# Designed miniproteins, single chains, continued (2): the designs that were tried, part 66

Each design is a single chain, and the fold is of that chain. pLDDT is the mean over its residues in the fold that is shown.

## One batch from the design tools (miniprotein)

Design m6265
Fold by ESMFold2-Fast:
Structure m6265 (fold): chain A 78 residues (1-78)
Amino acid sequence: DVEERVRRRAREAVERYLAEGGGEVVTAELGGEVRELDVEELVELVTERALAELKKVQEYNAKNPNPELEAKVKEFLA
C-alpha cells in the first residue's frame, strides 16, 4: 500500500519540520512551485504529488533501470 506509506512519510516530515522549525507557516516546493500551506494542506499536497511522481518514476525505472532513482524511491518509501 504505497499511498499509506507516502501519506505517513509526508505527515512525519511535516510534524518534524514544525517541531524543529518553531514557526506556524509551512512552505513546500513541489515540481518547482513554492507555497505557504497549512499542515493538513501540506500533507495532502505532498502525498498527492509524491504518489504521482512515484508512479512516473517507477514506470520509467521499470523500462530504463536507474540505480540512483531506485535508491531515492526506496529511501522515500522506507
Scores: mean pLDDT 67

Design m6266
Fold by ESMFold2-Fast:
Structure m6266 (fold): chain A 92 residues (1-92)
Amino acid sequence: MSLLEQIEELVVEATRLELEFFAAHRAGAPIATLEAILAEMRRVEARIKELTDQLLADPSASEREKILALLYLMSTSASVLVLERAVARARA
């Protein structure tokens, strides 16, 4: 499996976790449940970053693959920020 294919599978997992988070939030789930999903999302983001760094260091990887990996990482990081803000508001 290519590095890009692994990143794409993790992006699907990140999307699933984001949907799970908002479903739990709308259902009035405890803050601990939201924090657990956010922790899983952060682990997925960290893995996407690791694979993206590997792809950027690969001289055989195309410029297009590198750009796509960076866009996936940026998108996932933006989602993490949204979830972090939602958790912070739920604590207030």
Scores: mean pLDDT 90

Design m6267
Fold by ESMFold2-Fast:
Structure m6267 (fold): chain A 95 residues (1-95)
Amino acid sequence: SPLDQEAYNAAVSRLSLRLRNMNNQVFQQTDQQVLQIIQEAEETGDWDGAVERLKELYEQAKKNNDTASVQLIQNTLRLLSTLYPEQREKLEEIR
């Protein structure tokens, strides 16, 4: 719906603002990939593919002990679960 899209756009703007204020190159790369995945899912409707890609980024961040990227992804997943309740169960599997 248009209201869901407005909420989503606000979330993307918040992530973009975080990217602009980051001095961590690895965090910046992860943040950029998260934004691209969300934007592509919104454009194509492929939320199953987006969940899978977000899971890969999350597992990579955990493997690299990148606590900032882990927190970014967790925060993003909570927001997406609120905006897209149909995807909530799949998003909550990313831990």
Scores: mean pLDDT 76

Design m6268
Fold by ESMFold2-Fast:
Structure m6268 (fold): chain A 68 residues (1-68)
Amino acid sequence: SVDDEIFALVTELLNAGASQDAVAAFYAALGEVAREVKARYGDIHSPEAQAELLRRAREIAAEVKAAV
């Protein structure tokens, strides 16, 4: 599930040395992405919306990890 994948990304960030503040920033950025995706697809739980949300979550996680 997308929730399982997001949990795995957060676990990877923490294992890489990310602070709790960095993880909070990740979730804040993901919340903004979720608003954009919902506006674009109309339903955040559609397969297309879930796929884009996960792709964007991976991109944000990579940026946070690069800053550690």
Scores: mean pLDDT 84

Design m6269
Fold by ESMFold2-Fast:
Structure m6269 (fold): chain A 81 residues (1-81)
Amino acid sequence: SSLVERAEELLEEAEKLYEKAKKATDPEEKKKILFELEELVGLLGILLGIARIAKLPEEDIERIREILDRAREILKEAESL
């Protein structure tokens, strides 16, 4: 579904932000990246909500949930850098 594709694009963005966070030497730059990751996790939560309300196939809802869980893990890993 288009919502699953959008969620996958947001996960790719989260992975890019994590790579950027690993290279960040400035605390202010790291803080900005963490904020961007938090926003992205929020957007994935919204997409999951939309998928549930729209009654997408259970497989699609589960896929978006898995992507959200992975993005949350990336944020947690970035916070630990």
Scores: mean pLDDT 89

Design m6270
Fold by ESMFold2-Fast:
Order: sequence, then structure tokens, then C-alpha cells
Structure m6270 (fold): chain A 85 residues (1-85)
Amino acid sequence: SEAERLEREVREAEREGRLAEAAARSWIRGVEVRLGRRPSKEELRKLLEERREALRRAEEAGELEPEQVEELRATLREMERILAA
């Protein structure tokens, strides 16, 4: 299943120390679980844009430390890379 494939990809990324990739793949799996189906790339891109806007607002509000912002930005970049493939 797609969920099993994504779980395997998350575990492989974590094993290799690719934490941003693991977080990005875990997010995609979470979306699939919440929807009960595989989302389209267009739907995932829309959700990614919403997540990017939420990060910008949290950063502007001073709710996040600089290190947390960089970690989340790295995760967002990995989400974009996965969706482009």
C-alpha cells in the first residue's frame, strides 16, 4: 500500500540521518491517514502552501526560535522535492 511504502521511506531516511526527508515523508503519510486516501500532487501542493504560510505567520509572531525555523524550512524544501519527483 502507499501508506506502507511511505512508512518504509520514512524509516530508511531516519536510518540514514536524513531527518528533514523523514519529517517530509511522515507529513505526507499523515495526510493520507487523515483523508483515508492518497492525495493528488495538486492537493499536496495546496496543503504545502498552507503550511508555508503558517510557518511565515509563526515566524513573524516570534513564536519560533531561529533553529526551529531553519528545521521547518528544510522540511518544506524536502516536501517540494518529493512532490516534484
Scores: mean pLDDT 77

Design m6271
Fold by ESMFold2-Fast:
Structure m6271 (fold): chain A 74 residues (1-74)
Amino acid sequence: SLEELKKRLEEAAKKGQDMVDFYRKLREMLENDAPEEELIEYLKKHLGLTEEQARAVIASLKAMIEERKKREEK
C-alpha cells in the first residue's frame, strides 16, 4: 500500500531528526563545559550505554572538539 510506504518514510524521517537533535544537544553541552557526570547520564538515558562506555564516548568527543578548535585557530 502507498499509505504504508508513506508512514514508514515519516517514521524514518522523525527518527533521523531525533538523532540530529540528540547530537546537537550533546555537542552544545560539551562546548559549554557541562560536568562529565551530566554527559554520562545523558548518554546512558538516550543510548542505553554503560558508565564506562559513556566515559569512552565523552573522551573521544572531547578529543575531536579540541582537534577541530586547533584547526580553526590557524
Scores: mean pLDDT 73

Design m6272
Fold by ESMFold2-Fast:
Structure m6272 (fold): chain A 93 residues (1-93)
Amino acid sequence: SKFEEFVKIVEEAIKDPSKVEEARKKLEELKEEILSEVPEEYQKTFETQIDAILEALKAMAEAKRAGDELMMLLYQIMAAGEVFVLKRMKEKS
């Protein structure tokens, strides 16, 4: 499924922040596909959560480029937490 593909790419990017830049375009394309499969009443909530993941990945990649290992670690933890929330939302929708 497109949802499983999105989660896999995000989890791979969290493990290797250097891959975030290459993954971003594919993740944005998958966002549109996932939202098309979500019931209309949940679309805004799913979009908000997906955007939170994408912003955390961006911040993580920026911290890595700046050489800020502590900020990179914090954003890795945040991104992982946001993925956990998204997976739980999918189970409840």
Scores: mean pLDDT 86

Design m6273
Fold by ESMFold2-Fast:
Structure m6273 (fold): chain A 110 residues (1-110)
Amino acid sequence: SIALGYTYLGAAREAIKRGDVERAREFLRKAEELLGKESAIVLDVLGEVYDAEGNYRKAAEYFERAAKVALEGGNFKSASDRLFEASEMYEKDGNFEKSEKLRQQAIQLS
């Protein structure tokens, strides 16, 4: 069920907060099966998992994908929030040029 998918996403986020990235990935896999791999919220939590693993480039890519899905759905505030997260990830990755470009795009949508 969709409700069960959201329960697994919540469990994944709690696992991330506890530093248990392996358990977070297990919960995310179950959420993907129920909600779909291209769901904006699934993509967002995948970004959170990669951030927790220190893979900032992958985290940024997933936040950008989540932002694109939000934009296609007309949710400019959600897209802005995801672009700010992607910008922060590129900054952590040392890609300051891409970080600044995404920050400016996020401001324009807010």
Scores: mean pLDDT 89

Design m6274
Fold by ESMFold2-Fast:
Structure m6274 (fold): chain A 98 residues (1-98)
Amino acid sequence: SYEKKREEIRKKIRERMEEVAEEARPEAERLYEELLREARNARELLEREVELTMRLLSLYVKMLLNPEETTEEEVREAEVLRRVIGRLSEELEKLLAE
């Protein structure tokens, strides 16, 4: 079934990203802090989040279609971007709630 095939693919991608999670964490924290320092306003943060999201989607597509060609560095980049995007979304949500 489609649901079983989707779950198998999701599990494989998740397992690859979990293997690099420890290495990705400090890199994500540094990138997040850099982006907050460089952004002058909420618009610039949103523009950066869009750019990072587009990159993450391209990495997910590569992991899905060409897993053998996906490098460990690209998997680590995907985990870094996933973490940074999550934190940027939380920060933007706080700004919009005020």
Scores: mean pLDDT 82

Design m6275
Fold by ESMFold2-Fast:
Structure m6275 (fold): chain A 69 residues (1-69)
Amino acid sequence: EKLEEELKKRLEKDPNDAALWAALSTIYRKKGEKKKAIEYRQKALEVAPNDTRALTEAQIKALKELKEE
């Protein structure tokens, strides 16, 4: 709970940090919030530089695969 709030505060300070979006996505995955986890991963993709876009897409795919367990 508190970790999620701290990450959201950091994201408010630096909304261009794709790693913060990815971290929040991971928290939602652990909570079983599949839709939110995917949404935050997609936000990371939007924020990530073009050079790293393919890596972010791979992370989204891995998250969806983990949610199937």
Scores: mean pLDDT 68

Design m6276
Fold by ESMFold2-Fast:
Structure m6276 (fold): chain A 73 residues (1-73)
Amino acid sequence: PEEQAEAARKVFEEGQKLGPGGHSAGTAAYRAAEGGVDPEKLAQGAIDAANQAKESGHEVAYRGARLAAEAMA
């Protein structure tokens, strides 16, 4: 559980640097972690999604990040 929160927090921090889209991805990952899903799978998916959004810097990437985080919840 603590590992989930820490991983989600990292995604959230990375998302902050991207602006609103990245922020949403981080928030979704954090919420999913709070729900108690598999910590390893959730953390990996959330980080990957945030990275994709960060590199692309557009709405499509941000939306993909959110979907990935939700699917893992």
Scores: mean pLDDT 55

Design m6277
Fold by ESMFold2-Fast:
Structure m6277 (fold): chain A 111 residues (1-111)
Amino acid sequence: KELKEKIKEEADKRFLERLSSDPNSPEFQEKLKEESKKLKEISEYLKKNMSDEEIKKKAREIHELLKDDPVISLLYAAAEFYEKLGKREEALELYRLIVSYGELLKEEIEE
């Protein structure tokens, strides 16, 4: 089974879990905090170790793979909008979040 197929399956699973979750539950809030912290750590690593062009390319690849994920679709649309406005740094932060989410999904597959 290809890695891309595994990543899409994990993303679909997480999306369904979010749809069935009570947003007011302590468990949901704790999960959001943990995920946010991990995404921030990965994003900082990417900012230090990857070029702007590499980040944009990986974000595009993740968006294509996870086009049915509403969070990824929204982040990618926002990043493109910021680029059109000439706000390149804000666009890059959104592209880094997309890549960070893709890296997080890869880590969960190896569990």
Scores: mean pLDDT 72

Design m6278
Fold by ESMFold2-Fast:
Structure m6278 (fold): chain A 68 residues (1-68)
Amino acid sequence: PLTPEQLAAMEWARLNVREAPPPDSVLTPEQLEEYLRQLEAGRVDTSPRSQEILRRVYGHYLRLLMES
């Protein structure tokens, strides 16, 4: 199950991604933890530099929803 923090962070990625993710996007636990830290620190935004991580997070989120 997703924690409320993980769910909120993944939902934020879904709302702010500009491009659909690949259907097989997967994050390691370390990559997800790094994303959460960067988002909470305000280092992930809606800029082009953040779009790659947002696409990966959203893809991983979709997979978790399908596995539920």
Scores: mean pLDDT 75

Design m6279
Fold by ESMFold2-Fast:
Structure m6279 (fold): chain A 84 residues (1-84)
Amino acid sequence: SAEEKALEEGVEISFKAYDVDGDGVITLEELVAALMELLGLSEEEAREEAERLMAYVDKNGDGVITYEEFLAAAREGLEIAKKR
């Protein structure tokens, strides 16, 4: 849909902005900030979604977040934003 395409474009722009070293990954804190900016989520809502994603990474220490993981978290966050 147009909404999903807009979300994907926003995720790509935000990922590029937060991936300042160009290594193709972002941190949990960068994901939280991006979800707040893209979807208007509160810090609490964005952090819950980001931490839910990181729990899936089996606590491997400083788990890095790829573009695909970021996109998945953003899609989930969009569903939360819609249920206002």
Scores: mean pLDDT 73

Design m6280
Fold by ESMFold2-Fast:
Structure m6280 (fold): chain A 69 residues (1-69)
Amino acid sequence: DMDATMADMIDRAMRTSTLPRDTIRRIGRQSYRIAQGLVDTGFVDPSNLPRTFQMLFDIDTRMQEWRLR
C-alpha cells in the first residue's frame, strides 16, 4: 500500500530529518513520480515499486539535508 508507505516514510523523516515538513512532502511526491517512471520504462519490476520509492525518498531526503547545511 503506497499510501501507508508514504505515511510511514513521512513520519520517519519528521523524526530523523532537519528538513521542513513541506519539503519532505515535496520529496515524497517527486520520489513517487520517479519510481513510477522507472516501472513504466521497465527499469524496475512493478512488484518493487514500494521499495524503489522508499530508496529514492531516503536518498533525496539525505541529499537535501546535506545541501541545506
Scores: mean pLDDT 76

Design m6281
Fold by ESMFold2-Fast:
Structure m6281 (fold): chain A 71 residues (1-71)
Amino acid sequence: SAAAKQQERRRVQREVAEALRRIGRQIDLELQLRNAKTEQELQDILAQAEAAGDPQTIALARQKLAELRAA
């Protein structure tokens, strides 16, 4: 039915939009992590990565934060 096709299209559109938002956030966090120079910047990146559920960026942010604190 037309209603079933419309519902499926809305579901696909929502899934694509959410996937694009996740990819955009991940790229932004990786760029921020690469350019971060202060403990505050790394703390902000860590908080954003935890909110996004990105284990790779969380691990990298924690490692870089530990290295900065040891210097």
Scores: mean pLDDT 81

Design m6282
Fold by ESMFold2-Fast:
Structure m6282 (fold): chain A 97 residues (1-97)
Amino acid sequence: MKVTVRYTVEDLSKAGELSLEAARKLKEALAPFGKVSNLSVLPGESGDPKELEIRAEVEGVPEEDAEKVAEAAKEAVLEAAKEVGVKITGLEVRVER
């Protein structure tokens, strides 16, 4: 199962710190669902340096847990933003089988 989290950070100076914290929390939040692999942080393929994308793969997740995985990923990124003390906008979570 592929998980993609996209968001825009309001303060560019916090983008790197947020990316590291969000990746860490995402890995921890997804671990209960299955083995987390291929965790990648991408600094805005849209050309906006404030747009960030985190991709992860979770192995062994049944289809009925896709919504729970999406919610866990969303909460992990929101918690990371809160701990870093930065605001995010445009938060989107995509889960693909």
Scores: mean pLDDT 80

Design m6283
Fold by ESMFold2-Fast:
Structure m6283 (fold): chain A 70 residues (1-70)
Amino acid sequence: TAEGVAGLAVETVEKLKEDPKLAAERARKLAERVSPEAALYAAEQVEKEIKDETGKAAAEALREVAKKKE
């Protein structure tokens, strides 16, 4: 579900908060496996819940992959 994808994305970013590049890479791989709609929803939830540089990097990665899948 989109909610499950968003939860996994938020958890991943929280665990990798000291490594924005790795968080973005993990988010990108997650987005590749899911629908564009689920990836966009996950990006919104990450950006809403995690307002640091790592959250922004991960949300950007999720949106970039979703854009390419559209």
Scores: mean pLDDT 80

Design m6284
Fold by ESMFold2-Fast:
Structure m6284 (fold): chain A 63 residues (1-63)
Amino acid sequence: GAAAEEARNREIVEEAERRAVRAILAGDYQGALDILREAAGRTSGEYRERLLRGIASLEELMA
């Protein structure tokens, strides 16, 4: 149901953001981008938009 999809989306985003932060702290910006892009493909709505904003910010930092 919608509540289960919401919980799943939230878990994917929180997991991806934690992994991406660890990658950034290790100097692996490309790895962080790959993590966020993969997660964005598996999420929807506001959760996907949040990941896409993170991707855009990180791409600007790497430019």
Scores: mean pLDDT 86

Design m6285
Fold by ESMFold2-Fast:
Structure m6285 (fold): chain A 81 residues (1-81)
Amino acid sequence: SPVAPYAFLSHSTAGRDRFVEDAGRALELAQQLLRDGRTGPVVLSEGSSEEDVRWMEERLRWLMDRYDLPVVTGVLSSAPP
């Protein structure tokens, strides 16, 4: 049973296209780690705003569901300066 939740993203809320590209790459790496029995924290991108964080979270969830990854959806938000 999966114990520790993890999420995978590279970075960049400013570039949604970049986010998708990086998420796909992180997904492939995460799948390799899972297959090898290695489970650990994978970097989750930070959002600049609640809207950006929401969009990233929804996208990440879609990818995780597509590939049946044992993760829990998380939302990250950067505090305003």
Scores: mean pLDDT 47

Design m6286
Fold by ESMFold2-Fast:
Structure m6286 (fold): chain A 85 residues (1-85)
Amino acid sequence: GMEEFEKELDLEIRKAFVAMLGHLENASPEIIDELLKLVEANDDERKKLAERLGIPVSTLDEIKKKPNFDNVKLVIDALRKEKEA
């Protein structure tokens, strides 16, 4: 059903992020969980998260559409900075 398709799609996205994050030293499980929540967020939630982290909402939109190393690293660095504060 539709829910089974959404679950499989989420798993494939998670696998892609985990593979990408495997090349980033010191990506903690907590930071990975926050990044996945950010990808799953709706438009309003992404705008609020971008404002909270001090990053452009376009960066989060690009990660959701087509994740790339530079944008993912930028978000991880912002999340790490927030958790250290």
Scores: mean pLDDT 66

Design m6287
Fold by ESMFold2-Fast:
Structure m6287 (fold): chain A 70 residues (1-70)
Amino acid sequence: SAAAEQERLKAELIEAIRNGSEPEKIRQLLKRLTPEQAREVARRLFSDKLSPAQVEAVERELARLAEMLG
């Protein structure tokens, strides 16, 4: 159940970012994820759009934000 809830939160964050949702909504979703889960979200969003080095940079930034917000 907890794992299923975390998968749902990751999916909601991906959709919120894709749809350009309000910054506060994105922040509240990101706060509920671990830094590792935030990295997974970055990979799902950008792995097909950015170079590996750029994806790694985005992963690090989202993980940092998740850590600071949690």
Scores: mean pLDDT 84

Design m6288
Fold by ESMFold2-Fast:
Structure m6288 (fold): chain A 70 residues (1-70)
Amino acid sequence: DFEEIVKRDLADTPGVVAQLNAQGLSDVADTIRDTMRRVYELVQQRQYPQALMVLQEGNRKIRELKAKAK
């Protein structure tokens, strides 16, 4: 269930953001937070294809930022 997965990921987001900020990866933390907020808004509007696209784009950017941070 995509909605339940998004709800779980959103609940985990503050912890993930705090850990990434502690590691000095603030750009990654900000990208995760912003991506999850946008995905949640789209899911609430029942715009599931748009939510999936935003999630995929966010995950791509997170991978690029992590590669650059090393």
Scores: mean pLDDT 78

Design m6289
Fold by ESMFold2-Fast:
Structure m6289 (fold): chain A 105 residues (1-105)
Amino acid sequence: MEAARAAAEGGPEGARRAGQESGRAGERAAREGTVEAARRAGEIAREAARAARGPGSRAAARAAARGLEGGARMGEEGVFPEGLAADIGAGMAATAGATVAAGEA
């Protein structure tokens, strides 16, 4: 997974690839259904957000990262079943990643 590197490579193509990589990370986390996978996806999304050039793409990636972190923490606190909290966060990350990719195209 190289979302931040793709964003750093620059231009609309770099931003699009970063969004796609973030989306894939979110989808993988959703399939695994674990807090650990959700955290990894959130880290990737946050890194991509810092590297992204466009304001909208950065905002979307940050929102995804916050969602993943919130979901993971709620699972740990026992507010929701751990797997369910991770899946919700991962789904948000996948959606945000896809939106970034579409918006930068």
Scores: mean pLDDT 54

Design m6290
Fold by ESMFold2-Fast:
Structure m6290 (fold): chain A 81 residues (1-81)
Amino acid sequence: SIEKEIEEEAKRLLEISDEAVRASGTDPATVQRLVDEAREEAKKLIELAKKAGYKVTVTLPRISHPDVPRVTRAEVKIEKP
């Protein structure tokens, strides 16, 4: 079902976000790649939600420190139609 697909995409986005947080303070290229992957998963989630009439709000993970990459965790809010 589309609801299950939305839930699975949200879970995947949060898993990538958690991996980016865990990678905080490591190689900046790895952290940036994970943040970029989270952005692409967020796009998929938003597209699926729009197709189903769901309202989705996504706060993307952010790199908060330029010299030592520190990542803020993503947030997802899903409202059924």
Scores: mean pLDDT 80

Design m6291
Fold by ESMFold2-Fast:
Structure m6291 (fold): chain A 77 residues (1-77)
Amino acid sequence: MLYQARQRAIERATEELVKRGFSEETARRAAEIALSPDLSAVKIQRLVDELGLSLDQAVEAVNIAYKSLYEALKEAQ
């Protein structure tokens, strides 16, 4: 159940980030990092260092990813 919800959340977060001006490749990688089991500070640092995102873009990606996870978990019930 959790694995399936995470995969759906990654797909949704990727779509929302693309709508907000991210490239599909960057959006997908950002969603995967934001939905990893790391601490939020580590996720933000990885988004900045690995993808070259600004701090604001990294925070936005994490927020979109968590919203997408919430929606995916709600549908899995």
Scores: mean pLDDT 82

Design m6292
Fold by ESMFold2-Fast:
Parts: C-alpha cells; sequence; structure tokens
Structure m6292 (fold): chain A 78 residues (1-78)
C-alpha cells in the first residue's frame, strides 16, 4: 500500500548510501507520525546499529501497514 511503499522507499534510499542509522532515524520519524507504538519505535532506535535486526523490523512494520490498509479497503467495500 501507499504507507508501506513510502516506508520501503525511505529504507531503500538510505541503504543505497549504506546509511543504516539515517534509515532508522527517518523510519522512527515516519512511525511517530503514523502513531505506531512507542515500544516498536524504541526497538528501531535500539537496533539501528544491527543491520539484520533493522531489516526484520522494517519488514514487520511494512506488513503491519499493508494489513491496516487492507482492512481499511475491506471496510469500505460494498
Amino acid sequence: GLRSGVLDLIYAVYKSFNDYKGAADEIVKFAKRLGLPDSLIKKIEENKDDKDKLDKLVDEISRLLEEEERREREEKRK
């Protein structure tokens, strides 16, 4: 969806510059604007030096955003 696509694009851009800390910081800002749980935001901040954990966290958030957008679409169907 749009929100998950924006997240993936942010991550891909920063990864192309090998800037995982910059990626994590921008994802934290994006997550805060979307109202994601503080526990999840803290997990990103604590793992911004661990590329593998950050990759998994970004994938998890992307899935959550896609499921939210899917639910919104289903609720609006006639």
Scores: mean pLDDT 77

Design m6293
Fold by ESMFold2-Fast:
Structure m6293 (fold): chain A 71 residues (1-71)
Amino acid sequence: SPLPDEVVEQIVEAAEALRAGNREEAIKIMEELVEKYPEDATVHYAAAFIAKAAGDEELAKKYLEKGREAK
């Protein structure tokens, strides 16, 4: 199924926070999204991408691992 509108909107909001330099806010937005969709691989991969872009390589690796398991 296509991603829920909420998921797309929150990913966009996290990307906008990164663009504004608010790295911690971007990470928090994705953390909350992962809590709502804990078994969604796409949400985990999006969270990994945002974490890496925010400079948190360890968090990015953790989300990538969870995404692989959430298939």
Scores: mean pLDDT 84

Design m6294
Fold by ESMFold2-Fast:
Structure m6294 (fold): chain A 89 residues (1-89)
Amino acid sequence: RRREVLERGADYVAEILKKAGVTDEQAEAIKRRLLERGETGFEAAYDAAVELGLPKEVIELLRLMADVGTEEGYRKARELAEKYGVIEG
């Protein structure tokens, strides 16, 4: 049950990142770290990205997502990241 919730949460984070222009490899690396630690959400994904040494663009996107919540945070973070050149739009 917990594993199912964690897998679903990690999948959601990975899919949102892929939609925001993060590579499959980077998104899957974050997903793997979340599952290894039994963590979920964009705050945990941010910690994972920092620890994995992912590009600053990915880290900044996750920071924005963590700060403002998942659904609205995704839209705002994506718009800001594309506007400021953090992600190629």
Scores: mean pLDDT 69

Design m6295
Fold by ESMFold2-Fast:
Structure m6295 (fold): chain A 95 residues (1-95)
Amino acid sequence: ADSVGSAIAHASTGAEPQTVVTTSTVRTASGAPAKVTIYAADRSSTRKVKEATVGDGETLTASFTAGGGGVAVVTVATAPGDTITEVTTAVEVRP
């Protein structure tokens, strides 16, 4: 069975559109790659901004525009029988 984890990172953008940059690192118990999906969500919508297979200890960077109250949602899926040991997400908001 697949192991699925998630991390939620919040970015306060006010009423003005701003660029949000996320950097996510994932580690698995087996050392196998994991599938990482990054979503941008605000009050009225959720959209997939990036999806990639990331090696153990590797990073995935995504950039998107968010309005007020925007959040980044990072989900991680592993191979059957594997486990997520760490998920780290850093969030930077730029004008």
Scores: mean pLDDT 73

Design m6296
Fold by ESMFold2-Fast:
Structure m6296 (fold): chain A 112 residues (1-112)
Amino acid sequence: NIEEILELIEKDLKKIREELLSSTINSAEELADLLENLALNTKSPMVSTALFLVSRVARGVARGLVFSNPYTAELAERIREALDEPDHEKRVEMIMEIVEEEVRSLLEERLR
């Protein structure tokens, strides 16, 4: 049921936003750890998958990895831009935009 899937995604994304707003995110490593923990406690498989992907890219950024795949290279750049944002609320909004775009991409793939 698409309606039930969408409701679960919306509820999980709201919870993730609240957790990010209440957390400290001062480094790519802290972001990776936080997103991985949130993914493990997320009920929606699509939201969980998106969080794990963004967490892995953030961990790669923390370790100074070079991304040869254009998609993950773009995600890495967006993560770096978010971490350079000094306003915590804006930083969380930038991170949520990345996560929401990944969820949308996964949902579009599933609906095909």
Scores: mean pLDDT 87

Design m6297
Fold by ESMFold2-Fast:
Structure m6297 (fold): chain A 99 residues (1-99)
Amino acid sequence: SAELEEKIRRLVEEIRRLAEEGRLEEALRVARELMLLLLKNKIIPDEEVAEALRFLGERLREAGRLHDAASFYKAAELFEKGEISSNLAPSLEELEELS
């Protein structure tokens, strides 16, 4: 939906702004919200999303948060490849759809 696309765009912009300001804890929180939103709506992230996560990962690395940096850097690489992120989604979708 147009509303969902606008929300994604706003979250991406917020991640970039917070990371630029050095507000890494808040940027990480917003990035996790974005990742959950994409997963729940089965949306393959575009290059704009991947670039924002890569930027956050680099800022986290510079701040010495190596574990968080590695996670977001890896997520960005998978999202840049598009199809690889869809192969990781099935296991999480199976967990969400268990009844």
Scores: mean pLDDT 72

Design m6298
Fold by ESMFold2-Fast:
Parts: structure tokens; C-alpha cells; sequence
Structure m6298 (fold): chain A 71 residues (1-71)
């Protein structure tokens, strides 16, 4: 789906999540990589569903990814 179909705050949140993913994926251990992709897919779908607080959703996604990498 095109980013242009989303309201601007949701577009910005999704782009922020994509930028964070570009940093996280190369740093993730192989045994955690499937979980990283699962988290990214989950939050990408949530953001595309146009939640009321997209910035809150992207912060939750980032925290879940950080917690996974620190475990």
C-alpha cells in the first residue's frame, strides 16, 4: 500500500519505524531475527490501520525491539 494513502502523522510514524528497522536488522543476532521481523510486521500493520496515536505506537514498537535485543 502507498504511504500517500495514510494521514501525515501516520506516514511520519511508519517512516520512523522503517528508519529504526534499517538500524536494528543488521545488529540483530540470527536467533532473534525472526522475532525482529515479526515485531516490525505487527507494528507496520497497526500503523496502516490508522490508530489515533501513531507516535505512541511507534514508541511501543521501538521499546519492544530494544527489549528483544537486550534479552
Amino acid sequence: ASLADLPKPHQEALLELEAFAREVIPRAPEDKRDQVFAILGKYSKILKAQPANPQQVVQQAKQELVDLLQA
Scores: mean pLDDT 81

